# Designed miniproteins, single chains, continued (2): the designs that were tried, part 12

Each design is a single chain, and the fold is of that chain. pLDDT is the mean over its residues in the fold that is shown.

## One batch from the design tools (miniprotein)

Design m4414
Fold by ESMFold2-Fast:
Structure m4414 (fold): chain A 82 residues (1-82)
Amino acid sequence: SEEELKKLKEEAEKLIKEAKEAFKKGNYEETLKLIDEAIEVLEKIIEMLKKNGASKEEILEVEIEIGLLLIMRGVVNLLLSK
């Protein structure tokens, strides 16, 4: 439902906010966990959008968010490997 989709979007936004806060505090392991959880929620959003016949543009917006989180994940992994 649209209401369920909104709840998933709110959950993803909360996880992304918490990941950014953990990153600011230098808690890189927690940042990675929160990024992975956020990506999982965003993947569920994509699945729901596809089932609901959403536009390619709406799906692409969520895929872009995942891409940005994957970049952040890569940066955090580099910081942990030092």
Scores: mean pLDDT 88

Design m4415
Fold by ESMFold2-Fast:
Structure m4415 (fold): chain A 70 residues (1-70)
Amino acid sequence: APARAKRLVGFSALKDGEVVLSVGGSAEGLQEAARKFLEDGDALVVSLLGEDGTLSSAVLSRADAEAIVA
């Protein structure tokens, strides 16, 4: 099962499978990562830390990124 308790660790913008921007888990960090992704990135990733220390990630869509920066 996915971690029930999750802590936001950060956001990353990726290009060609490489992390080009990594920012902390804040509203400002989310906006910066979303802007970088929309500018020249291939993916926007949210990193979450479970209560058991397990790292998980979710990929946000272009529409999600556009909504974040609006």
Scores: mean pLDDT 77

Design m4416
Fold by ESMFold2-Fast:
Structure m4416 (fold): chain A 90 residues (1-90)
Amino acid sequence: NKKKAEELVEQGKKYIEEGNYEEARKKYEQALKLDPSNAEAWANLGAALFALKEYEKALEYVDKALELDPNNKEAELVKAKVEEALEKEK
């Protein structure tokens, strides 16, 4: 159900605003179980994982968002931030 997936994405965004990245991750994961083609949900899940410092999964999921929507600005931004964070660890 696309509408229910969109509602879960909005709940996830609210948790991001509150700084609750773990709960946001759960909401985006639930949204993707209902609509795995939602590029925005993949990008937002990647952003939540980046905030949780799970860089490998963040990169995997934003790459999935970019496969579905190559012009997804959120996914491009998160990918750049993950690559910058990984470069600083060298």
Scores: mean pLDDT 86

Design m4417
Fold by ESMFold2-Fast:
Structure m4417 (fold): chain A 76 residues (1-76)
Amino acid sequence: MLAEEARRLLEEARRLIEEAKKLKETDPERALELLREASELAGEAARLAQEAGDPELSAEATRLAEEAARLAEEIK
């Protein structure tokens, strides 16, 4: 089911964002890599959620992608 796949990708994106937050001071290059991956996963989750007709899930995925992008800018 598209909504279930979108939720799975969102959970993975959240884990990557949390890992990146822990690494931002010790390994900023690795943190940036994880944030880029999280942004890509959240973007795919938003697409799948929209296709599944779940606007709340799509909005949540878009918000996570924006959070990952913002954190990446802060680490630069």
Scores: mean pLDDT 83

Design m4418
Fold by ESMFold2-Fast:
Structure m4418 (fold): chain A 68 residues (1-68)
Amino acid sequence: TAEIPALVAQLASTDPAVVVAAEQRLVELGRQHPAAVRAALEPLLTDADPLVRSRAARILEAIDHPPP
C-alpha cells in the first residue's frame, strides 16, 4: 500500500512518538498485508542506521509472533 513507504521513513525519526505510531501502524498493516510489509522492511534489516535495523526487526517479530 502507498502508506507503507511513508511509515518506513518515519522509523528513522528522532521523535519517539512518531516512531511508536509508525511501528504500531506497520504491525497492523503487516497482519493485513504480510508480504507487502515484509518486502518493505526486509531492506531495513541491513540499513546503515542500527536503530532502523532494530526497529524493523521488532516489527517483523510482532507480525510473525502476535502475543497470546
Scores: mean pLDDT 79

Design m4419
Fold by ESMFold2-Fast:
Structure m4419 (fold): chain A 65 residues (1-65)
Amino acid sequence: NKLIEEARKLFVEAAELADAGKIEEASKLAKQGLELLKKAGVSEEGLETAEKSVQDYLEKHGGKL
């Protein structure tokens, strides 16, 4: 699925940006990735799990979604 693959790329890029201290940019890309998962038809539970994982990662670096 093209949308899921693009979302994965955005999450990886967001994690790299967060590690580099670019928290606002990381949050922006993570939100875009979550939107792509929603468009791809990922279940509500799958979306909640992905959102929690992203939020936890960003909070670990002092940021948030």
Scores: mean pLDDT 81

Design m4420
Fold by ESMFold2-Fast:
Structure m4420 (fold): chain A 79 residues (1-79)
Amino acid sequence: SMMEKARELAREAARAAAEGDDVRAIELVQTMLRELGLSPEEVAELIAEELVRDHGVPREEAERIARGLVQAALAALSP
């Protein structure tokens, strides 16, 4: 399903971000936005959830990181 793919991409993006691989994290966020048609808010929520659940990042920090990645991805997708 589309949501299963979204969760898998969010898990990969969260892992990349936790490892400091911001380039890979941003590429995965771009895929979620372009290919799955998810809103920036939905993508940020999915990534923040994975950062909290799988990487022990505090909720407020996870939301900040996820928002930053989404903003960077949107900037890279702009003409």
Scores: mean pLDDT 86

Design m4421
Fold by ESMFold2-Fast:
Structure m4421 (fold): chain A 69 residues (1-69)
Amino acid sequence: NLGNVYKNIGNYSLALEEYNKAIELKPNFAEAYNNRGNVYRDMRDYSKALEDYNKAIELKPNFAEAYNN
């Protein structure tokens, strides 16, 4: 969809700001870490993406099991 293309171009900072706020309000919110990791991956910041994915799995261990189905 064209709307998703426009949102992805240059809007990574807004997405990061929203997920940073979610994590600040709920530090154990595994889904927010996973979503922020996806943004970092799309930005090609793979080290930060991996760090957030690892944190999401730490907070919600069944994430690893779900990915291994």
Scores: mean pLDDT 72

Design m4422
Fold by ESMFold2-Fast:
Structure m4422 (fold): chain A 96 residues (1-96)
Amino acid sequence: MEEGKKLLEEGKKLFSEGKLEEAKELYEKALELLKEDDKYRAEALKNLGQVYAVMGDYEKALEYYKEALKIAKKLGDEEAAKEIEEEIKKVEETMK
């Protein structure tokens, strides 16, 4: 969990710097270390969705957001679920 969280935070830094491919790689590595019921796994999946959305891969973005939403709802994290639902809506509006 600690190692996965560190990769997630470094990935966020790279994403903020516009280093999308590097951020994607770190988020994918974080997912390998984070358990299915971990809130940080939901966050890593949401962040991967954001990377794919910025890259224009809306199908992949929705896949990752929906997986993140499933975990957030299972954990009862209403704030995370609401944020992810808003991101899904934005991507779906862009695809119309």
Scores: mean pLDDT 83

Design m4423
Fold by ESMFold2-Fast:
Structure m4423 (fold): chain A 55 residues (1-55)
Amino acid sequence: MAPTEEQIRGLVEGYRREHPDLPEETLAAIEREAIEKKLTMEEVVERIERAVAEA
């Protein structure tokens, strides 16, 4: 399912609050990629969770 830009930004904002130790540039890169490539919500979550696991 293709999320709106608002849904993507909301998801990223939620993860930013829950994971303050994640670099802002990492979340910003995921947000930009999701909007540009029209990633699904599942793909966005997978990318953020992978970044959290690698941090």
Scores: mean pLDDT 77

Design m4424
Fold by ESMFold2-Fast:
Structure m4424 (fold): chain A 65 residues (1-65)
Amino acid sequence: MDRTRRLVREYAEASRAGDVERARALLDELIAAGAPESTVARLLARELGIDEGTALRMVRAARAA
């Protein structure tokens, strides 16, 4: 969880900064790190203040490539 939590926090910060390229790269890194999609989605939803369903769609879209 440590790496996943850090990557989620970095992703949220990149997203808030409007750095969409960095946010995309961090999301891909989160998935590549072996975190389950549901876990990443829940953490992202919490950090971004969005629905878990929306976060899950984002994670799955990145995973599907």
Scores: mean pLDDT 75

Design m4425
Fold by ESMFold2-Fast:
Structure m4425 (fold): chain A 92 residues (1-92)
Amino acid sequence: SAAVEAELAEARPALEALGLSEEEIELIRQGALALAAGDPEKAQEYVIKLIELLVGPEYAEIYREILGHPTLTPELTAKQREISAAIAAKRA
């Protein structure tokens, strides 16, 4: 989509300033395209891949487990917070 490409071009300097790699930026692009196409499940697949690149396959597996549950338990909510904390720590 030309609109997604234009928005990504505008956002690219900020994403690069945040230290995102080209591979990570491409996953963001593919996720945005999937959302624009009305496919949230496909967008979730790109989020899983992005988590794997950012913080490793163990956190990607935890995120996949969370997505497999229709109701978040306190334990799953804690795991979701751990993923967010790991991503934040990588940014610091």
Scores: mean pLDDT 76

Design m4426
Fold by ESMFold2-Fast:
Structure m4426 (fold): chain A 76 residues (1-76)
Amino acid sequence: AMEAEAEELLERLRELLKKVPSLTDQQIDAFLDAARLAIEHGRLDAVREAVELMEQGKSLVEALKPILDALNELVD
């Protein structure tokens, strides 16, 4: 259940990032790796929020903030 939701969210995030014309494939892979790391540390909610914000037309910076905030908590 959680694993299936994680794969669906990562696929949706990939497709949304591909629609951003300024992002390179390397940058897209880096954001997806960050999302996977957040999921591995129990922050699937942050990835879900990021996908929902992008689907609502929020800026890339605003949409990725939940993932970045989750990862920042891991470096303490």
Scores: mean pLDDT 80

Design m4427
Fold by ESMFold2-Fast:
Structure m4427 (fold): chain A 86 residues (1-86)
Amino acid sequence: MDIGEKKRQEVLEAIRRLREAGINVEATAEGDTLTLKVSRLDPATAAENFARAETIINNLPDTVKVKVESDDPELLELAIRILKEA
């Protein structure tokens, strides 16, 4: 299995765990960097945001760097913790 494919699967699983923890994830890709912006979960937009994140992650190059951002320091700490446990 390619390293890039394994990393994409790990990121997808991490996003699923974040959703289960009540955290919203907005994914953006620029060059070789994936930025995951975490915020409070809104049930009305959660499914759309996660579907968009999956599409972006599946189209990333094999060499990808993951960055996590939040305007809420507590959510950022929780998200980083979940990502490390994945």
Scores: mean pLDDT 74

Design m4428
Fold by ESMFold2-Fast:
Structure m4428 (fold): chain A 106 residues (1-106)
Amino acid sequence: ATTITQSPKSIKAKVGDKVTINRTASKDVNGQVNWYKQKEGEERELLIENGSTLVPGVDSRISASGSGTNYSLTIDNLKEEDIATYYFQDTSDSPPRFSQGTKLEL
C-alpha cells in the first residue's frame, strides 16, 4: 500500500496570512491529485483537479502545485470564508482515496 501524508494536521492563522498544505507519498501519482474544501455541515467542494487545475468559480487566492510524490495547496490572503477542513484525493487508486485532512482556523 502507498503511504500518503497530508501536513500539517491543523493550522491556526490570521486574516491576510498565506498558508500552505503539503501532500507527500511513497509513490509517484503522475498529477492524479485533487484538492477539496469541506465546511462543517456542508458538502465537500472540489477546488483543484489533476494537481494544479483550478475549478471554475473557485477563488483565485487558491492555487496548487507539485509533481511526483510532492503536492501542495496554497491559500493566499486568508479570509474568514476559508475556515474549513481541506483534503486531498489521490485518483491514481481505485477507488480514489481521501487524506485525513487539515483543519484551518483563524
Scores: mean pLDDT 80

Design m4429
Fold by ESMFold2-Fast:
Structure m4429 (fold): chain A 93 residues (1-93)
Amino acid sequence: MKIKELIEEVFKAIEEALRTGNLDEARQRILEKLKEAGVSEEQAEEFWDLAWRLYLASLFLGKDPEKIFEEIKEKSTDVDGAIELMKKYLEEF
């Protein structure tokens, strides 16, 4: 799976979870997709946690989460790079 497609899927899953209140189902779906892509369980959980935290932090600070995730999608070539970018964005908040 391409990292850009994965980032898009995670963003949509977070928005769905916030709309429906079903965070656990969205999380499990994304963790399964990450594992199918060959990502370790630990790395998959870190990816979801960072993405969830980044989305909420951006909303809390009045930033556009869609814009932030689009930037991460454009700059990421793999899962490790995406994780590093999400950490950097959280540090800059």
Scores: mean pLDDT 82

Design m4430
Fold by ESMFold2-Fast:
Structure m4430 (fold): chain A 78 residues (1-78)
Amino acid sequence: DAEIAALRARAEEAHRRAVEALAAGDYAAAAEHLREAAEALRELAELVAATDPELAAQLLAAADYYERKAEELAAKAA
């Protein structure tokens, strides 16, 4: 359970950093932090897939959403 808690905390912290970067107008940093959040969510999905496949699917969908947003923000930074 410590690993689940750590991955959740990592995703939440990365998301907070992305929001702060976006508020500061730093689209490049916001994109990097969203990618970090997506990575943590994918790792969490892998960990819970066997016991809660529905939650795993939701986490993967959230990761895909963050990746898409990161790509949009990276394009704005260019």
Scores: mean pLDDT 87

Design m4431
Fold by ESMFold2-Fast:
Structure m4431 (fold): chain A 56 residues (1-56)
Amino acid sequence: TSSTQYTKEEILKLAEKAGWNVEEIEKLLTKDTYTSDEIGDILAELAEQERRRLAA
């Protein structure tokens, strides 16, 4: 899509490519579509969480 909106599937694919916990992301995805800003916030939060987990 040419829109700034992302579907759940697109977000999950981005998470998989980034090596994040897809199940945790799925729990945070309560809507069917999200804006770039919303995705940015969610993914930044999860990236920090995964970095801390991997650094342990």
Scores: mean pLDDT 72

Design m4432
Fold by ESMFold2-Fast:
Structure m4432 (fold): chain A 70 residues (1-70)
Amino acid sequence: SMMEEEELKLFEEALEKAKSNSVKAVVAAVFLTVAKKLGLEELKKKAEEELEKLSKIPAEVEDKELRELA
């Protein structure tokens, strides 16, 4: 549990410092890899959720064809 709490706090701090979606994606991918290797279920779940959320933003912008609204 200590490892899970420590890594989760580091993940939260890294996301707070990341001001771009690209950096947040890198942070989430790195922490997902760590979580999988260490068996940290809560961190893994949170990192996967963040990656899916970030992935949705580009797709949503593309699908809405904002070019016609401009």
Scores: mean pLDDT 71

Design m4433
Fold by ESMFold2-Fast:
Structure m4433 (fold): chain A 114 residues (1-114)
Amino acid sequence: SAEALALALEIVRLAGEVGNLALEMEARDPERWRPVVEKAAEVNALAVRVLAALQERAPREEILRLIDELLAKADELERTLREVETPENAATVEEMLRLIRRLKELAEELRRLV
């Protein structure tokens, strides 16, 4: 549906924004932020796969599996973000967590819609 595609596109946009913020932080402190960059890339790859599956009209079971994997990887990313938080980067971590929480809300809405 058009609504499902719109949700998936916004999920991809949010995942990309998180990935860009993670890369900016990795440039300043690569050893601390490399795990976040890696997990953000996994979330972005799954977001893109969800969008592709919807565009290709993949079976409902496959789309639901990809959404569940996306939600699980978003949870892993949230945990990794909390592990790298310092007073100096707290504002960026909280911004990234807000984006991830919004991504998860949209993914859960998409899961109900498909």
Scores: mean pLDDT 93

Design m4434
Fold by ESMFold2-Fast:
Structure m4434 (fold): chain A 87 residues (1-87)
Amino acid sequence: SFREALASGSLTEEQFEELFKKYDKDGDGKLSAEELKEFLEDMGFNYTDEQVEELIKKYDSDGDGKLDYKEFVELMNDFLLDPLEIE
């Protein structure tokens, strides 16, 4: 399953791109906190709004409150190593 592939680190670059595009509702090449939370909820993770905002802050180097594709991939790779490390 997709969730199993995410948890095992088996996602390809193409699968990351498809996910990013699915949740990038306006096509601006960035994910908002709301869009990232929807993605995590669809994957079966029960992150709070505060936890999602902290995830974005960790990877958002430009401070716009959104993740571009590169930052999203970095988040997903770290998430696969230790999910729910951020409280």
Scores: mean pLDDT 70

Design m4435
Fold by ESMFold2-Fast:
Structure m4435 (fold): chain A 55 residues (1-55)
Amino acid sequence: VLEELLEELKNSPKIAKEVKEKLANLTPEERKKLAEEIFKRSTELLDKALELAEA
């Protein structure tokens, strides 16, 4: 589950919505780990968006 969600996160911002829904079904420990990974992915996505804006 976590592995699948992390893979999907790098594909599209639409996945953030699906991740949020699946988060509701996870244990507190799993939610914490997923949240940490989401922050990491979000930073990478922002960096990529800024790079595109410079083009």
Scores: mean pLDDT 63

Design m4436
Fold by ESMFold2-Fast:
Structure m4436 (fold): chain A 56 residues (1-56)
Amino acid sequence: MEEEEQEEAFREVTRASSRGESSVDPEKAKKALKWALKKAAETDNTPEVQEALKKM
């Protein structure tokens, strides 16, 4: 359910970062980071990535 919102936030943050805009909503940044970590955990499944995901 929330995955779609997180993916959209990740795209928006990536787009803003690509334009050199650092004024991104902190809440959107958090959602984007959660999505990125979850995807990284699925692809790499390393203890380091899993620890970061659990801490969030």
Scores: mean pLDDT 67

Design m4437
Fold by ESMFold2-Fast:
Structure m4437 (fold): chain A 53 residues (1-53)
Amino acid sequence: SPALDAGVAAYLAEDYEAAIAHFERALAADPDDERARALLRAAREALEAARRA
């Protein structure tokens, strides 16, 4: 999925806001995408951790 790939690239760049948006788009296109769901959860957790650090 182009949205999933874009989300992973944003996550690796530590742009967690962009990663979340891309993973949400991936889930909107395929609600059964367990990988997108897991990555969205990880990106949200990483964003919260970054904001607290």
Scores: mean pLDDT 86

Design m4438
Fold by ESMFold2-Fast:
Structure m4438 (fold): chain A 91 residues (1-91)
Amino acid sequence: MKTVTVGVGFDAARDSVEDLARAMEEKVREALARGDADRIVLRITIKGASEEEALKMAEEAARRVAERLEGVEVVSIEGEGERVTVTLRRL
């Protein structure tokens, strides 16, 4: 299984959940275009939000990305402080 890990930065005080979803979608699309990724790990740093709010924003954004992209599913979403890790798998 080939895993690609990419970072995503986000400021909850300035940007919307849709902005986060667009950024995540771009990184997932880039990883898929390389043709070799079975698993994509997004390491998201969310500033301007509590740990609970950061996790909720990442969960909502991940759902939007999964709904827009064919052949990808969300495997897990894990929060730790201002960081959220979203793992997706190619179907």
Scores: mean pLDDT 82

Design m4439
Fold by ESMFold2-Fast:
Structure m4439 (fold): chain A 61 residues (1-61)
Amino acid sequence: MSLEEAEKAVEELEKKLESESPEAAGRTIDTLIGLAEREIEDPEVLEAVVRRLRELKEKLS
């Protein structure tokens, strides 16, 4: 997965999670961080994706 693809995926996720409760959104984000750690082989892309997901979690809190 490219960095640009990851950024677009996070933007779409943000729109979907805005309709969820903060607790539900946080759980979804934690699950996605776990999946990213398993599926993303490039450490630089992984760090960028995890950072974006953590920022999204903080924004939705």
Scores: mean pLDDT 76

Design m4440
Fold by ESMFold2-Fast:
Structure m4440 (fold): chain A 100 residues (1-100)
Amino acid sequence: SSELERLREEVERLWEEIQRLEKEIEEAIKAGDYDKAIELLEKLIELARRAAELARELVRLLEEENADPREILRALVRLLEAEGVALVAERKKERLEKLK
């Protein structure tokens, strides 16, 4: 459906943005720019939570439509990856804040 296509596109767009931010955060940490890293981590947490929310909705709709199990599994993996990114980012932020 067009709704499923929109959700897939938005989830993948957010995931690409998440990957870009993770790289920027890694570079900021390596440079010792902890203020920048913390700001980017806050943005990463917001994007990861949104990606998880949309991926969860995508899983729900795919299950309702009895979609291909492979498609459901891909969406579920993206959901779990996004939740993991948010959790790790929160922990990294806490650690960096303590270094100040």
Scores: mean pLDDT 89

Design m4441
Fold by ESMFold2-Fast:
Structure m4441 (fold): chain A 80 residues (1-80)
Amino acid sequence: APLTPEQQKLVDEIIEAIKNKDMEKVKEIFDYALENFSPLEVQQILAAVMREVLKNGSEEEKKLAFKAAQYLNDKIMEKS
């Protein structure tokens, strides 16, 4: 399913935080997403971030994106 406009805005904000190397901001945005969306929808947000960063990002940005993915997986497992 396509992302909602609100979810697309969160994708853009996460990508900008990764470009700024601001992992605390990335975590805050994912924490917000987990409070407001289903785990499946948050995984779709992550998938959109990963597609953009893996295609257009630097090696440092890719490393931060993988750290963000790990953080999200850990948070989802803690809530399960």
Scores: mean pLDDT 85

Design m4442
Fold by ESMFold2-Fast:
Structure m4442 (fold): chain A 83 residues (1-83)
Amino acid sequence: DDALVERALKIVDEAEEKLARGEPLSPAELLATLYAIRVLKKNKDKLSPETQERIDRLEEQLLEEAKKKGVTLEDVKTVFGID
């Protein structure tokens, strides 16, 4: 679904811009961005290699942020029903 991929890219871009400004993500924004990253990884054939590397790097950063805030990848999977 191209609309889902476009929405996921927008969420990732907004999160990256916020982090670049030194603004922390809320728990809801962090969960939404991790969900968006999962959607994009399932649709990697629609992404450039540069975008794939960017997403992988962001995921590592956000998983560390999630850990500090008491949110886990399993919580993301449970809340959004992603297996």
Scores: mean pLDDT 75

Design m4443
Fold by ESMFold2-Fast:
Structure m4443 (fold): chain A 90 residues (1-90)
Amino acid sequence: ALEELKEFIYELLKELLPDVPDEELEKTAENLARFLMWFRRELRKPANREWAIEELAEYLVKKYGLPREEARRIAEELVERGLEFLESLE
């Protein structure tokens, strides 16, 4: 489950952030996959999901220098599609 989620998120990151080096995207994918796996139940609640999206957006701004609006869109895509993928594995 973790490896499948990591790979799924990595492919999404490659699509959304094509100019970021692969090694950096692999690390981000692993960290996000672990976070989504660990807090999967909590993230079923909209308020917790919104918090996670904002935190990830801030991470993307600081880590990759993305504009906040773009970072938020990418964060939302990653969290929502990552959780949807996890539900598909049950």
Scores: mean pLDDT 83

Design m4444
Fold by ESMFold2-Fast:
Structure m4444 (fold): chain A 88 residues (1-88)
Amino acid sequence: EMEKVFEELEKEIEKLKKELPNISEEMVKKVLEAAKKIAETEKVPLEILKEAVRFVMTLIDVNGLNDLSLEEIEELLRKIIDKLLERK
């Protein structure tokens, strides 16, 4: 189960990396690590997690936020997940 979730997250992030030229490879790794940690510790629908990842990566790209810590990225992902779950 988790292997499939991790594979789907890796594919989504790889796709987004190609679309978002201003995001650093270090930030891509941090986003993937944060998303994997959330998937392991919380029962979040994969589609919601993928949407949150897309939003956060786009925010990093547009605003040049390449200095965010892993913890800050986790907090952003959790905030976006909460908003997406509230909307649905």
Scores: mean pLDDT 81

Design m4445
Fold by ESMFold2-Fast:
Structure m4445 (fold): chain A 93 residues (1-93)
Amino acid sequence: MEGAREAREAARRGDAEEAARGARRAAEEAERAAEEAGTLEAELAAGVAAVAAGVAVALAKKGGPEGAEAAARAAEAAARAAERAAEAAEEGK
């Protein structure tokens, strides 16, 4: 949950690098939750979070105003997917 919150707050500030960092953290937290739950639904959601976080990192590195905005959107998508993975992990227990 911490990474998802950091990603959203950084995206809101227009800080693409911090948003991407938060997204990576959210994806790592989602992966751990999915591993503990052992459910396919949680694992798929964690996978979506990881892909979105990777996109956010790549776009943040590309730079420019459009890249920063796209990175923020990708980071928000990663945060949502990570939250879904955590929810699916709780339901699978």
Scores: mean pLDDT 81

Design m4446
Fold by ESMFold2-Fast:
Structure m4446 (fold): chain A 79 residues (1-79)
Amino acid sequence: SHSEEVARLTGLVLRALGHLEEGDYAGAAEAARRLAEFLREQGAPEEAVEAAEEAARAAAAGDGEAARRHLLEALRLYS
């Protein structure tokens, strides 16, 4: 169901945020890419997929603040 898919999405977002808290920007970027793949597979709005992709780019660049913002935006747009 959509509620179960939102729960899985939330888990993926929390995993990416956990990597950011540890200063593991490479791990955060990987998790955000997996989030974008999940959103695309679920037929999420393009804006949600783009937010997850922006989070991955920000994490790869070492911008934890931007990465966190984009991860939360992806969650907001799909819920």
Scores: mean pLDDT 86

Design m4447
Fold by ESMFold2-Fast:
Structure m4447 (fold): chain A 85 residues (1-85)
Amino acid sequence: MEEVDKLIEKIKKALSEEDKEKLRKLGEEYRKETDEKKLKELEEEAEKILLEALRRAGVSEEELKEIEELLEKLKKIGEELLAKE
């Protein structure tokens, strides 16, 4: 919980208003999309925006790798929870 909250806080501080708007639009598209391939493309685009914003904010490549790994774990947990429901 705390690791995720810290990550969210860093992302919020790193994101520009333009980045936030792009992510909002991607989230809206994601909710409406049913094509698995397009869902993956939207996820990759959102992840790219987040990582690029963090890089601009001066987050180290080592920390970016840790964040990327954490996001991958969160995606797997989400898939597992959805499969159980």
Scores: mean pLDDT 71

Design m4449
Fold by ESMFold2-Fast:
Structure m4449 (fold): chain A 57 residues (1-57)
Amino acid sequence: MAEEYLKKAEEYLKNGDFDKAIESAKQAIWAADEAGDVELLNRAAEIYKQALDKKNA
């Protein structure tokens, strides 16, 4: 589940859909936190940060 949201966030980020990338990254963070997957949570947080940075550029 968390992995699926992360993959969608990366896809949206690559396509320039920053708003959707941010939303999917948030979903990935929530799901990773719920699963206790620290590595996936860190990965999702990084994608979220990149999406915000690109949206504000």
Scores: mean pLDDT 81

